# Designed miniproteins, single chains, continued (3), part 13

Each design is a single chain, and the fold is of that chain. pLDDT is the mean over its residues in the fold that is shown.

## One batch from the design tools (miniprotein)

Design m8425
Fold by ESMFold2-Fast:
Structure m8425 (fold): chain A 103 residues (1-103)
Amino acid sequence: MIPYVEIREDDSFENVIEKLKELGKQIIELAKKDPEAALDAFHRLVEVLATAARYMTPEEIDKLIELFKEMVDEITKVLTPEQAELVRRVADTVIEWLKKKRE
């Protein structure tokens, strides 16, 4: 099953975080079975994060960054070193974008 969650404009911050945690867990499980599919799913996670951040306060964005860093750490533990390096570079770009968004 392809990992998927729908973030709605009317979702509470708590609902968004819960949905993102669920997506992260699905990606980690997928990475153990199919690392290439997990990389594709990680791109979807980034798109979901970017969409969710549009509805967040600066304080909520800080919490989102912390959660995203934790998810990246868990995902990279189950990937090859080369794939983990690619994921970290994408994550650094996303985190910098989120930091600018909250300024």
Scores: mean pLDDT 78

Design m8426
Fold by ESMFold2-Fast:
Structure m8426 (fold): chain A 140 residues (1-140)
Amino acid sequence: MSEAELLTVQKRYDKVSPVRAVRISYRELERAFAEENVRAFLKTAELLMQAVSLLTESEIRSLLPLLEGAAEGLVEAAKRTKNEQFALTAVQLLTLSAEVDPSLSEKALAMIDEIEEANPDATNQLKQAIEKAKAKIEQI
């Protein structure tokens, strides 16, 4: 994906509802993953999390299947690329999903464990994010 394409995606976020922005981000994330475009995937994951931060709890619940799919894609990308930004974004999205739907807690913990096992030499930032997420989900 070119710089111009990334800017076009970002400009859509300024002009649409947060719910619509999440749906656009999910589609672009699937495309970037299929095209093996790591840069586009990282930028789209960032835009997805910005859009998610603007959602109400009821809107997050309505989008849970898309957010779960995005988290699964980010976990796979983190395991394949060893890029910690994918791991950090996946941990954030998994934690949010478990908070909104406690029935997802066991699946979220299992996916966070997969990230941890795939990144044994992880930075202190990623290690702290994983520990904080696990502690938070275990209290749900």
Scores: mean pLDDT 76

Design m8427
Fold by ESMFold2-Fast:
Structure m8427 (fold): chain A 93 residues (1-93)
Amino acid sequence: SSEQDVRGAIELAREAVRATKDVIEGKEKPSTVAVLATSAELLAMASGDDKVIEGVMRISRLLDKAVEAYLKGDLEEAERYLKEAEKLVKELE
């Protein structure tokens, strides 16, 4: 179950990153990112894997910052945070 929770957390984190890109492109709601990121965090916590927990929490925080920057009209900051989150999800895979 722990291995399944790890895989699920990483998959949801990846989907949250993709959803954040869609929010910045005007194709998705910010609430979709929040739901996916929260679900990733819950599965990471359920896994008990400290590395996965820390990684997913960092990704989630960056995506929250990206969405906040987008809502403030700062597209450059939003894209910067998104790029950082994309790097972290690849490192976690």
Scores: mean pLDDT 90

Design m8428
Fold by ESMFold2-Fast:
Structure m8428 (fold): chain A 99 residues (1-99)
Amino acid sequence: GQATVSGGGTVALGQSVPMVATNGTSETRVLSLLLTNKATGETYVADVVKNAKPGQTVTLGVGPAEAGTYLARAAAAKSASTDPSKALSVGQPVEVTAV
């Protein structure tokens, strides 16, 4: 299985929208929520959950600092890394629009 994310939608600047990240892998992983700005292509780590168990679901508040449309993805990694290039499993994106 993969790391997955659901939720999102439109959020006002300074506020958060709930997003649900799931470790869909068979092992305990570091689960990161990655946001990619669609206009700039810049990616940052919005949150990280260490020691997420197989099938564990975490609800996270997501509020980008800058207006724009973002692709949110959950990434699972073997160790505590906030670097998206070190992900072992990356799920399908969900959009978050900050206005």
Scores: mean pLDDT 79

Design m8429
Fold by ESMFold2-Fast:
Structure m8429 (fold): chain A 61 residues (1-61)
Amino acid sequence: MRREEEAAFVRAHLTALGDDEGGRWLAEQIRAGVPAEEMLERARRLGWPAAEAIFEGLLAG
């Protein structure tokens, strides 16, 4: 499923940046079926630039 690939990518990327807990949480949200557009809005509201950049990339690519 495309969601599992996106979840794995997001987790790996944030883990590489030193945010294991954030990567795990975002991967769980993606697996739960939260749309990338909604996750981007949440990242912006939280002031989380690394997550914002990831979801902008997923939506553009």
Scores: mean pLDDT 78

Design m8430
Fold by ESMFold2-Fast:
Structure m8430 (fold): chain A 81 residues (1-81)
Amino acid sequence: EIAREVAERLRELAERAAAGADTAEVAAEVRALREEAREKGAPEEVLRVLDEAAAAIALPGMTPERAARVLRAAAEEVEKI
């Protein structure tokens, strides 16, 4: 199930963000995940959630704690699809 795989990877990225990973690198990883999901035929709703999460994390002044919350919220939204 593509949505479940995407949600699990978003939670892994949230843990890395919370541990202090660079938010620009985390945003790049979300964009890479989005392209992998697109190639696997993920629904447009999943791709939209990933695009929104990547854009939010890339905003200036993003903190590790906020990035982790964005990613956990995105994972929860994807699981509903």
Scores: mean pLDDT 86

Design m8431
Fold by ESMFold2-Fast:
Structure m8431 (fold): chain A 63 residues (1-63)
Amino acid sequence: AKLSQEQVEELLRNAEESRRAAKELREEAEKAEGVKKVQLETAADLLEIAAEIDEERARRALA
């Protein structure tokens, strides 16, 4: 399915916000210990995966 320009821009914006949130969570993880550190790192990993999915969807729509 083809995405509109507005939908592509939304995907790229969402990806950028997810990457920023992941960076903030990793910075919090550096100050955390034990289970909390693992949870913050896992949350950051999931946000980075979500960003990659949105970026791939946008890339395919622009191809």
Scores: mean pLDDT 85

Design m8432
Fold by ESMFold2-Fast:
Structure m8432 (fold): chain A 105 residues (1-105)
Amino acid sequence: MEEARRFAERAIRSLELAIDALKAGDYQTAKFYAREALEGFREAIEALKTEDPSNPAAQEALRHFERAREHAEKAIQAIDQGNVDEAIKHLEEALRHARRALEAL
């Protein structure tokens, strides 16, 4: 679980930087950090899959990281389409799910 926590904390920081970049109009920097967050969630998910399936905390965290990953992917798509408001909403949803996952661990 410690490895999953570290990947998640890095991903959360990347999401915060992506949101700030979008609000500043720097879409390339935002996309870079959104991709970094996406990779962090993928690594957190893989780390949690090595845990005992009967561990309810790990299973709850896994569900939240999968939701965070889905929202990060949608945010990247929204950036590519020039839909800044939609991208910010998806990054904020990814951030909420990632924080809930950390609280479950």
Scores: mean pLDDT 86

Design m8433
Fold by ESMFold2-Fast:
Parts: sequence; C-alpha cells; structure tokens
Structure m8433 (fold): chain A 131 residues (1-131)
Amino acid sequence: DLLEQAKKLLEEAKKKEKQAEEYLGKAKEYLSKIVDIANSVPAVKPLADEMKDDFEAGVKVGLGHALGSFESGGDRIVAALRALGNNDKADEVDRLKSRGSDYLSKATDLDVQAKQLLAQAKKLLEQALAS
C-alpha cells in the first residue's frame, strides 16, 4: 500500500528532523560560549555580533548556510584574538568552534535526509490519492 509506505517515510523524516533540532540546539550553546568569550575583548566584540547575526540569518536560509557562517565567524574571532596576543582565548574559541561545527554538520546532514524522505513520501501520497 503506497499510503502505508508514505506514512513510514513521514515517520522517519520526523525522527531525523527532531535529531537535527537537538544538534542545532547544541551548536547554539557553543555559539553562545564563543560570543561570551569574544565580548570579553572589546576590540573583538563587533566580530562576535556579526557572527551571531550571520548565524541567525543562515538558520533561516538553511543549516548549510548557518554552518558556513559559524565556521567563518569563528575563524575571524580566533584570528583577531591571536593578532591581539590573546592566545588562551583564541585556543578556547577554536575548540568551541570545532565542537559547534561538528554538531551543525550533523544537523545539516539530518535536515537533508529528512527533506529527501519528505519528497519521497509526497510522491507516494500523490500516487495513492490518484488511485
């Protein structure tokens, strides 16, 4: 039954969407920690504000854009902190960036998989309703 197959794909998509949301939540925790560290250095604060704004804009467009914004924003903050001689904070931001990027990468992969399952389910539902 095409309808039963479509329902199964929708259930699988929902599970992947929930897991993607959980990983995105973890990435947001790491973004918050990076922003807090950068805000402790007044010269770097504008880069923290930009990273936060670019990340939120990226999330609205797609998780791949959020990942790109997170990585590039984190790299700019690390470079600025090192240029100021603040190597301890730069090392900490680099560690937080690596962890947050890993969670965002996992969220992005799951979001892509969920969208593929939803597209397959839609096709099967259209076929079932035409029968």
Scores: mean pLDDT 90

Design m8434
Fold by ESMFold2-Fast:
Structure m8434 (fold): chain A 99 residues (1-99)
Amino acid sequence: DSSLLELAAKALEEAARYFEEGYKSKDKETFKRHVARARGFVGAALNLGKLNEKAKEITEKTKEESDKLIEEALKKGPKALPEAAKALEEAAKELKKLK
């Protein structure tokens, strides 16, 4: 379903935007709130992609990679969040290619 793949790609693009906002945030509460919203959008993309095997593989890999980068950001500071955003944007492009 091309409409579900488009929605999954948009969810990953929104997640990337919230990781970028998290990186720019100057307080811990705003950082955590933006990261939580980004995680929510990654979860939405995973749910939207689960009925297409290729989309499921892309979204599952993207969730695993972003989770690792978020753990690093929580431990070492937000420098890993731009890398997470780039991974999400790349995954969104791959989902769009499945249309």
Scores: mean pLDDT 81

Design m8435
Fold by ESMFold2-Fast:
Structure m8435 (fold): chain A 104 residues (1-104)
Amino acid sequence: MMKELAERLLALRLALEEEDTEELRRRLEEVREELVEAHKKLDPSVSEEEIREKIDELVEARLRLLRLSEEELRELGLSDEEIEELRRARRELEELARRILEEL
């Protein structure tokens, strides 16, 4: 559930980089708020503001990793297996982003 929401949030960010529309921005905000609600349900002691900031930081960190070259990923100390996993994740997210754009 939370993994699927996080993947959809990342895919929407990639779609926005290709085509910046009000509809995509609205969908991004909806998924982001669903992630906030899901996380708050798991730990009610954490504020919604703190959860949003954490989600935004994690999304930006993940997108940066997905944009790096294999050489840059090796410089960060990732193994060939970890790099292959990131490349698969990137392809899956790019395919999801394409489907989102096709359904607009």
Scores: mean pLDDT 81

Design m8436
Fold by ESMFold2-Fast:
Structure m8436 (fold): chain A 85 residues (1-85)
Amino acid sequence: PPPTPERTRELFDRLREEEKKKREEEIKKYKAEDKEKYEKILEKERAEEKSRRGEPMNEEEFALAVEGGVTDVELAVRAVAESRE
């Protein structure tokens, strides 16, 4: 017998949850096995939040903020450009 629509929905929900778990484990692995990579991620997040709050930043912190948020910035710029056309 074919699967019910409810079962199909549950399978999609489980796949989404498994993807989230995998990402969580990767972050934990970086934290435990690669302290340097974990600290770089924290530096990027800190620089991005500093930029968002309008706090004074040096050139290095500014570069990290742009790199950390570049995906969101590029997507936002593209969305604005498309909505204006």
Scores: mean pLDDT 59

Design m8437
Fold by ESMFold2-Fast:
Structure m8437 (fold): chain A 86 residues (1-86)
Amino acid sequence: MAVTQADVDESIAVLEELGMTKAAEAVREIAERFGPWTAVTVATLALMVYAITERELLRQGLSPEEARKKAVEAANEFAERTLKRL
């Protein structure tokens, strides 16, 4: 299936809905510079970083609110670092 700008826009919307504003901005920049496939790939990886980080922090006894906040921070950092290294 061909990856399109609509797939990028949907990925950005999901990131913004989860509070990952900086990751959404990085994904938008990646789409403009490197194309929609690279952007959607980075968005998917950022979501995995979010999910894995939240799960681990919940396992360590953090509240759901604090775990999500730190998971957002980790996903944002991942996306920004990835953009800088492309």
Scores: mean pLDDT 86

Design m8438
Fold by ESMFold2-Fast:
Structure m8438 (fold): chain A 66 residues (1-66)
Amino acid sequence: SSKIEKAIKDINSVPYDYITKDTAIEILLNSGFSEGTAKKIVDSVVDDSGTINKNDLIKEIEKTLG
């Protein structure tokens, strides 16, 4: 899926190992996913501090949307 490829590319373009929940949602929305889908994926991988490991986010995208 072009949406999945775009999301993974944009996540890998972030120079940090961790991103914020808000940034992850924005990347997914900009890739063409709905707000509901973006929130569902992000809520599955966000930690208690509101941060997300990039590799965990990519794996969840591939698992849920792939």
Scores: mean pLDDT 84

Design m8439
Fold by ESMFold2-Fast:
Structure m8439 (fold): chain A 75 residues (1-75)
Amino acid sequence: KKEEAMKLFKEALALHAAGKTEEAMELYLEAQVLYIEAEDPSKAELARELAELALKAFRGEISEEEAEKKAEELE
């Protein structure tokens, strides 16, 4: 489930980089739901951090590549 959510997060970053912003946002939300449904305090914290990274990438405050790297560092 963590791997599935991370895969969706990476796909969302790739879609945003390709200019498909609406599809990217939908996948970001899907990834968040998967982490929240895990009902694990550590995964809930991860979901919040991933949401902040996605928002920063969406706003252009960091690159999609940097957001992906930071997301992979989260445990």
Scores: mean pLDDT 68

Design m8440
Fold by ESMFold2-Fast:
Structure m8440 (fold): chain A 86 residues (1-86)
Amino acid sequence: MEEDLERLKQRVEEALGPETAERVYGTLKKAIEALKEGNFSEAASYTVAAALILVGDGLEQGKVDEASRLAREVIRLSKRYEEEVK
C-alpha cells in the first residue's frame, strides 16, 4: 500500500514536478486514512481531488496525456485499497 503510493509520488514528480507530487501524495494519504476508517465517501472525495490536481497541473504544463494516465492510476490504486480494507 504505502510502497505503491511512494512509487506513484516518484512518477508524478518525474512527470509534473515535486510540488504536484507532494500535493497528490498528501491528498492520497488522506484518502487511505479515510478508507482505513471505513469512510468511503471521504476517501472518494480525496481520490477525486488528487485526480483533479493531476489534470489541472497537467493542463498548465501541457502534459494532459501523462496527467490523465497518472489520474487513472490514482483511481485504480484507490479501488485496490478499498478491496484490501476489511
Scores: mean pLDDT 81

Design m8441
Fold by ESMFold2-Fast:
Structure m8441 (fold): chain A 100 residues (1-100)
Amino acid sequence: EMERTQYLVLRELADGKPRRIADIVKKTGLSRSRVTEAVRALEKEGLVTLRDGVVSWGSPEAARRAAIRLTAESIREAALSLVEKGLVTPEDAEIIRKEM
């Protein structure tokens, strides 16, 4: 549901601290253009604000919605990784997802 680059950007904001675009680029290893595009997409959704190169949560409600999405995507990623490694079935992965 969430694009990978957007997920990585939101994860950098998970501690609630504002981040500079340059710092997100360094931390994620993504190109500046990809990070900027993801930030602009998230800003249009109202999840973040971008001011003077600094990215922060758009509102407390936006932070809550983003935290729910980040948690769901993290569980989905972990479940898919386990399926790809042959350690669990796709049905097991769905159970893991539902536990959150």
Scores: mean pLDDT 73

Design m8442
Fold by ESMFold2-Fast:
Structure m8442 (fold): chain A 79 residues (1-79)
Amino acid sequence: GRSGDTLTAVANSKEEAIELAKKMAEEVGFPVTLALGDPAGRSRHVVVNSEEEVEKAVTDFFDKDKAVFPVTIAVSPAA
């Protein structure tokens, strides 16, 4: 795809969210802006440079922010 394309997905589990976010980040190419949202109005927006940082951001959204399903994931170029 072209630089500037945003990929979006919806996940119904933590494992699905991590897998989808990593796949989309790989397709877009690091660094990426990762935006996470839930139906309760929780959100996380972060620039990530690796698959490890993607996994951490998604994990923190569920474990620290207590996000509820379904979660929306958006990945766009950060550079």
Scores: mean pLDDT 81

Design m8443
Fold by ESMFold2-Fast:
Structure m8443 (fold): chain A 110 residues (1-110)
Amino acid sequence: SAELDEALKKAEELLEKLREAVEAGDVEALEKAFKEFKEVVREALRLALRLEDLEALERLLELVEEVRRLLEEAVKRFPDNKTLWELLFETEVLEGLLRIALGVLKRIHS
């Protein structure tokens, strides 16, 4: 699906922006990029579920896991920043949703 491929590419581009924002210590840029990342991941998840595209779901999970690792590093550097903790928790929710989606589809296709 061209739409799913475009969503995955946007998620990868947003991961780069998230990395740059963390490196710069720019919390506002990080929040904005995360909001866009979350929306793109949710749309890609919806498309991947409709298409039963396990490879796309696995790729989305890899991207979300990378964002989680990035935010864990940011929280370790700035442990008093409540916004970073909130973004980390939201990332863990997205990771959980993707793991549930993968688990369900793998069971149904068994």
Scores: mean pLDDT 88

Design m8444
Fold by ESMFold2-Fast:
Structure m8444 (fold): chain A 97 residues (1-97)
Amino acid sequence: MEEEIKKKIEEAVKKYTDRLNELSKQYQAEIDAARTQAEADYEAKLKESGNSPEVRLEARREMERKLRETQAKHYKRIIDEKNKFIEELKKLVEELK
């Protein structure tokens, strides 16, 4: 009954919190890797162009785009996990009726 459902809610909260911590660590690794790759691509582009201001601006925009894509991917993972958690809580609340 209420005590059993309360325990299930606590377990759901713990699983959600643990998953968010995993995603945070994954994001840190992914953003660091994406940054390293973007910097390497940027330097390669500058070497090819002889350090042109126009190419520097374009290469900078490409680097920013790649980092933004990594951030968007992480944001989607967080939203997906939040939605799963909300659905689990909704099912537990329905057990109270």
Scores: mean pLDDT 81

Design m8445
Fold by ESMFold2-Fast:
Structure m8445 (fold): chain A 65 residues (1-65)
Amino acid sequence: EEEIERIKELIEKGYHDDALALAASLSKTKAGKFLYFMVLRRDLLPKEHYKYAEEEVLKEFGLEL
């Protein structure tokens, strides 16, 4: 849970590599997989699609942040 907030802060600051590394360390859990895909989608999608990617991943994994 504390790691989730840390990942959000890293993403907001633009430290995507650090956020990805931290999220990947959690990737074997549902929360970790959710955060891992959120970070990847942010790097691959235009800024205008971030919200859509987040909502889709959240729904797929049944998680709320």
Scores: mean pLDDT 59

Design m8446
Fold by ESMFold2-Fast:
Structure m8446 (fold): chain A 71 residues (1-71)
Amino acid sequence: SHAEQLKEKEIKAEVIKELGLDAPVKEILERVKERVGEGSLAVKSLEKLAAIDPDMPLREAEKRLVRELTK
């Protein structure tokens, strides 16, 4: 539901605040999975970022994902 998506978005934002935008995507993905569960939309979005490069800082991975999706 939309309410579930908003809650997942809030949890993702809290994890990013805790770890920072320069944290590896894989670490952010792991923390978000622990809090919202593997099947969530927030986890699926982070898995797409991790598929590009799990060791990249989140900020850089998000920029690269956008570029790949718009090619």
Scores: mean pLDDT 75

Design m8447
Fold by ESMFold2-Fast:
Structure m8447 (fold): chain A 66 residues (1-66)
Amino acid sequence: IDDETAKAIHTAVKAALDAYDAGKSREQALEEARKAVESMGYDPEVIERALAAAERFLDALEGRAP
């Protein structure tokens, strides 16, 4: 994956996990991830990939199938 995409994924996952660890819901955690990557000004395609990665990380954390 591209370095920029990897950085976007890291940002989205970190934001989602931070929110989830703070006791927020899965939906709120994904919303925080979206805000974080959108604020960085990435292309829509990169944002979409980063959010998909964050969702999969939360799914794995919650014991949901991959």
Scores: mean pLDDT 78

Design m8448
Fold by ESMFold2-Fast:
Structure m8448 (fold): chain A 64 residues (1-64)
Amino acid sequence: SPEQQQLIDDAVNTLRRVLQRFPDLSREAAQRVVDGLVSHYAPFLTPQQQQELRQRLQQLVDEA
């Protein structure tokens, strides 16, 4: 749905801003941010959307 897609986009943009502000952030710390965002948004998303969110967030960490 459009609302759930917006939530996923907001979470991804939040992580992107964190990575841009803290370029020396360790992979371990970045992973904690990913886990925190997934946990925060999980109640508003289906299990499939939660997996999509985790995958998109993990891709940002892996590309940094």
Scores: mean pLDDT 85

Design m8449
Fold by ESMFold2-Fast:
Structure m8449 (fold): chain A 76 residues (1-76)
Amino acid sequence: SRDEQIEKIAEAAVEGNGEEFKRLVEEYGLSPDEQEELKSKAMALVERKYANEKPEVKARILSLFEEELDSLLAQK
């Protein structure tokens, strides 16, 4: 399903596989709404991965990851 495709792409982003992430986003032709869903799922996964970090460290990791993800989705 489309939801399963978006979930797989989100997992690739969290694993740091930027090339695979870009390839899958292009291959599946995600709409802007689907890109927002992907971002939401990826942010939830990274927050869970760093749940036990100090609050200030977690906040910085989330901020940096969001900036990286936004850059990858912009595809400039």
Scores: mean pLDDT 78

Design m8450
Fold by ESMFold2-Fast:
Structure m8450 (fold): chain A 80 residues (1-80)
Amino acid sequence: SVEEFRRRAEEIIERMEEEAKTLPEEQRARMLEDIEVFREAVRVVVDRMERERLSPEEARRILDELEAGAQDQLAAIKAA
């Protein structure tokens, strides 16, 4: 459901926010910007689900891809 998708997305955002708290200020600022990008991506997917009625399997795949992208961004920020 859309509500379950939002709940899972919020759980990912919460983990990202907790990780951001452990980072130096410059990396934290970048992470917070990436969290905003992630929130916007989630909004786009939710809008698409409501309009196009995506299958639960497709929605899960998209969320998994978004989470993987967020992890890659975090790793890149930490490496910089």
Scores: mean pLDDT 77

Design m8451
Fold by ESMFold2-Fast:
Structure m8451 (fold): chain A 96 residues (1-96)
Amino acid sequence: DLEKLVKEVLELIKNGKPEDLKKAQEIMDKNEEVRQIIGKIGSEELERRLAVLADVSAADERRAILLEIQKLAGKNTPENEAAIRANIAAEAAARA
């Protein structure tokens, strides 16, 4: 069920419509675990899962979805923002 909710939130963000973004926010507000999963954007597991949902021609779209998730997660809690920043820094260091 959590995976279904996470996928629904990702699809709503992908659509980018104001109504869909509002629904994504509502799902995250009602489900703390879903919000925490989305808030950990940039983790290897989440990035790999999102890569499976998008082909190479959708790489820019996937990156846009990740940025929207980060914006929503950043408005959720300071802890989620710190976790996202730490994960991004770790990934950048691994790529360097």
Scores: mean pLDDT 58

Design m8452
Fold by ESMFold2-Fast:
Structure m8452 (fold): chain A 91 residues (1-91)
Amino acid sequence: TSPPSDKLIEGEAYFIKGAVYRSLGLRTGDKELYREAGEAYERAAELFEEAGDLRGAADAYRMASESYRLAGDEERAREAEERARELEERA
């Protein structure tokens, strides 16, 4: 099995990708960049959860929720927020 640190490193990379897309979306006003940010943060959250970093996963899902909301995707924003809340209760 891959070490948990491999999943954490991959998750951190996706989290940074999300931050870059979110920042670019804020500067350009392009809603599709916020959606891409949400997807990257969501992938980071999945990897953090697989690695056992429940707090990191919850933080990433919150960032995904905020990014989806900025993209106008209220359904995905709500789903990500609910996942973050459940992980916070387990952390």
Scores: mean pLDDT 87

Design m8453
Fold by ESMFold2-Fast:
Structure m8453 (fold): chain A 74 residues (1-74)
Amino acid sequence: SYEELKERLLRIAEEIARLELEYRRTGDEAVREQAERKLAEFRRLMEEAEKTLSEEQIREMVEEVEALLRRLEA
């Protein structure tokens, strides 16, 4: 459950980052709308995580997401 949730959050974060980069290149409003839908899904899963996971598990997951996003910005 925890590992599945973490993997899903990491996948969605990567998808959001890719869509944001595509939008910056194309200006396509449909791409922006897709990114917004994925961001809403990500937020919903984070709310579930906060209710079911320990404080340490949430911290580890947030750190992994932040590390992924920093790599994608480079």
Scores: mean pLDDT 79

Design m8454
Fold by ESMFold2-Fast:
Structure m8454 (fold): chain A 62 residues (1-62)
Amino acid sequence: SAELLLRVARRELTELVEEALREGRLDQAKAQIDRAMESLRAAGVSDEAAEALRRELLARLD
Protein backbone atom coordinates (compact mmCIF):
# COMPACT_ATOMS: atom_id res chain seq x y z
CA SER A 1 0.00 0.00 0.00
CA ALA A 2 2.67 2.54 0.98
CA GLU A 3 4.79 1.52 -2.04
CA LEU A 4 1.78 1.96 -4.35
CA LEU A 5 1.00 5.37 -2.82
CA LEU A 6 4.61 6.47 -3.41
CA ARG A 7 4.56 5.26 -7.03
CA VAL A 8 1.31 7.13 -7.80
CA ALA A 9 2.47 10.30 -6.00
CA ARG A 10 5.84 10.21 -7.79
CA ARG A 11 4.13 10.10 -11.20
CA GLU A 12 1.57 12.80 -10.42
CA LEU A 13 4.07 15.15 -8.75
CA THR A 14 6.61 14.69 -11.56
CA GLU A 15 3.93 15.87 -14.01
CA LEU A 16 3.17 18.80 -11.68
CA VAL A 17 6.87 19.75 -11.59
CA GLU A 18 7.15 19.64 -15.40
CA GLU A 19 4.05 21.84 -15.73
CA ALA A 20 5.39 24.31 -13.13
CA LEU A 21 8.73 24.56 -14.98
CA ARG A 22 6.93 25.34 -18.25
CA GLU A 23 4.71 27.99 -16.61
CA GLY A 24 7.22 29.47 -14.13
CA ARG A 25 5.17 28.61 -11.00
CA LEU A 26 8.06 27.28 -8.93
CA ASP A 27 7.00 28.56 -5.49
CA GLN A 28 3.48 27.18 -5.96
CA ALA A 29 4.91 23.80 -7.01
CA LYS A 30 7.20 23.70 -3.93
CA ALA A 31 4.23 24.39 -1.63
CA GLN A 32 2.18 21.68 -3.37
CA ILE A 33 5.04 19.17 -2.98
CA ASP A 34 5.28 19.97 0.76
CA ARG A 35 1.54 19.41 1.23
CA ALA A 36 1.70 16.14 -0.73
CA MET A 37 4.55 14.87 1.48
CA GLU A 38 2.52 15.58 4.63
CA SER A 39 -0.43 13.67 3.11
CA LEU A 40 1.80 10.69 2.25
CA ARG A 41 3.22 10.60 5.79
CA ALA A 42 -0.30 10.76 7.25
CA ALA A 43 -1.25 7.82 4.99
CA GLY A 44 1.60 5.67 6.38
CA VAL A 45 4.53 6.40 4.07
CA SER A 46 7.81 6.52 6.03
CA ASP A 47 9.58 9.83 6.68
CA GLU A 48 12.66 8.49 4.87
CA ALA A 49 10.72 7.58 1.71
CA ALA A 50 8.75 10.85 1.70
CA GLU A 51 11.93 12.92 2.20
CA ALA A 52 13.71 11.06 -0.62
CA LEU A 53 10.82 11.78 -3.01
CA ARG A 54 10.60 15.43 -1.89
CA ARG A 55 14.35 15.93 -2.42
CA GLU A 56 14.19 14.37 -5.91
CA LEU A 57 11.26 16.58 -6.95
CA LEU A 58 12.79 19.78 -5.55
CA ALA A 59 16.05 19.03 -7.39
CA ARG A 60 14.07 19.02 -10.66
CA LEU A 61 12.89 22.58 -9.92
CA ASP A 62 16.49 23.83 -9.70
Scores: mean pLDDT 84

Design m8455
Fold by ESMFold2-Fast:
Structure m8455 (fold): chain A 99 residues (1-99)
Amino acid sequence: SYEESLTLGVGESKVIEFEVEAGTYRLTLTVNKGVAGLIAMYIVGNKLKKVWWSGFLGEGETFVEDLVLEEDGTLTLIVYNTGLLNEPTEVNLKLEKVK
């Protein structure tokens, strides 16, 4: 499992890449301050297989999605400060294999 607390400045993003085995992964983003978004991309070989988007999340909001991955591949997470507020964004990001 992976868990990280992130502080992102205005318009900043963090890209995190995982080598993943087939299975189900629970992706959670909690916004503690500001406005954030999350994009998850599932890639097998050179093909983009699936994309998830949290939408724009405000303070106190949580995005939870169970990602079903049929094959071993790469999962890329992009967490970003939307820039809608002229202030830093604070988030907690978690990825856990549940099956």
Scores: mean pLDDT 89

Design m8456
Fold by ESMFold2-Fast:
Structure m8456 (fold): chain A 81 residues (1-81)
Amino acid sequence: SLDEILEELVELAKSLEEKNPEAAELVEKMAVGLYLAHQEKLPKEVVEDQVKRILEKLKKVASEEEFKKIEELAKRGIEAL
């Protein structure tokens, strides 16, 4: 469910706070966007574009392993909307 994916994104962001605070902030922004789309406060198309832009930034600042986990959760989040 989207709620479970949002919980995983929040936990992932917390785990990244000490090691990679910039990546943590980007993951949090992505989770907020997905949450607002779920609450019908943002159009799905807008959050899909926001997630794509956030993933492009994350690819530059996150490790390959961190990025893969974030990208998988992001894709599952969009699919759950």
Scores: mean pLDDT 84

Design m8457
Fold by ESMFold2-Fast:
Structure m8457 (fold): chain A 64 residues (1-64)
Amino acid sequence: MKYYKAKLDRPVEKPIFIRRPGLSILIEGDEAYIATPELDLDAVEQALAKYGLRLASEPVEVEL
C-alpha cells in the first residue's frame, strides 16, 4: 500500500471519506490523503469529481 497527499481546488466543510476497491481517499479542508497500491490519477480524479472536487496539485507520496 502507498500513501499520497494532494491539495484540492477548494476546501470542504466536513471531512469526506471515499472508499473504493484499491482506493481510499480522506479529505480534510483542502487536503486529500490517498491510500492505494498503485497511483491511478484518472481513478482519483473520477472519485473526487463525484463530490465536485479537483486536484490542485500532483499527489506526493508520503510515509505514515
Scores: mean pLDDT 83

Design m8458
Fold by ESMFold2-Fast:
Structure m8458 (fold): chain A 71 residues (1-71)
Amino acid sequence: PDPRLDGKTIEGVDSEGNAVTSVADGATGLQTSTTRFSRDAEELGAKAGDVVEQVLDGRALEEVSRRIRAG
């Protein structure tokens, strides 16, 4: 994607030590957040080592999709 029209990538570590990458698509209004869990996240159904990908509709503030991948 063109980073001037789309795509702001934010990489960081959350308060629990999980690696987080977030990309916002300005053209579609969708935000994709990918979190690799270092510990079990029971609220999301994830376990330590799992990767959770969430796509949010930034205009509707709604989760469009969620996927859990075993680590």
Scores: mean pLDDT 70

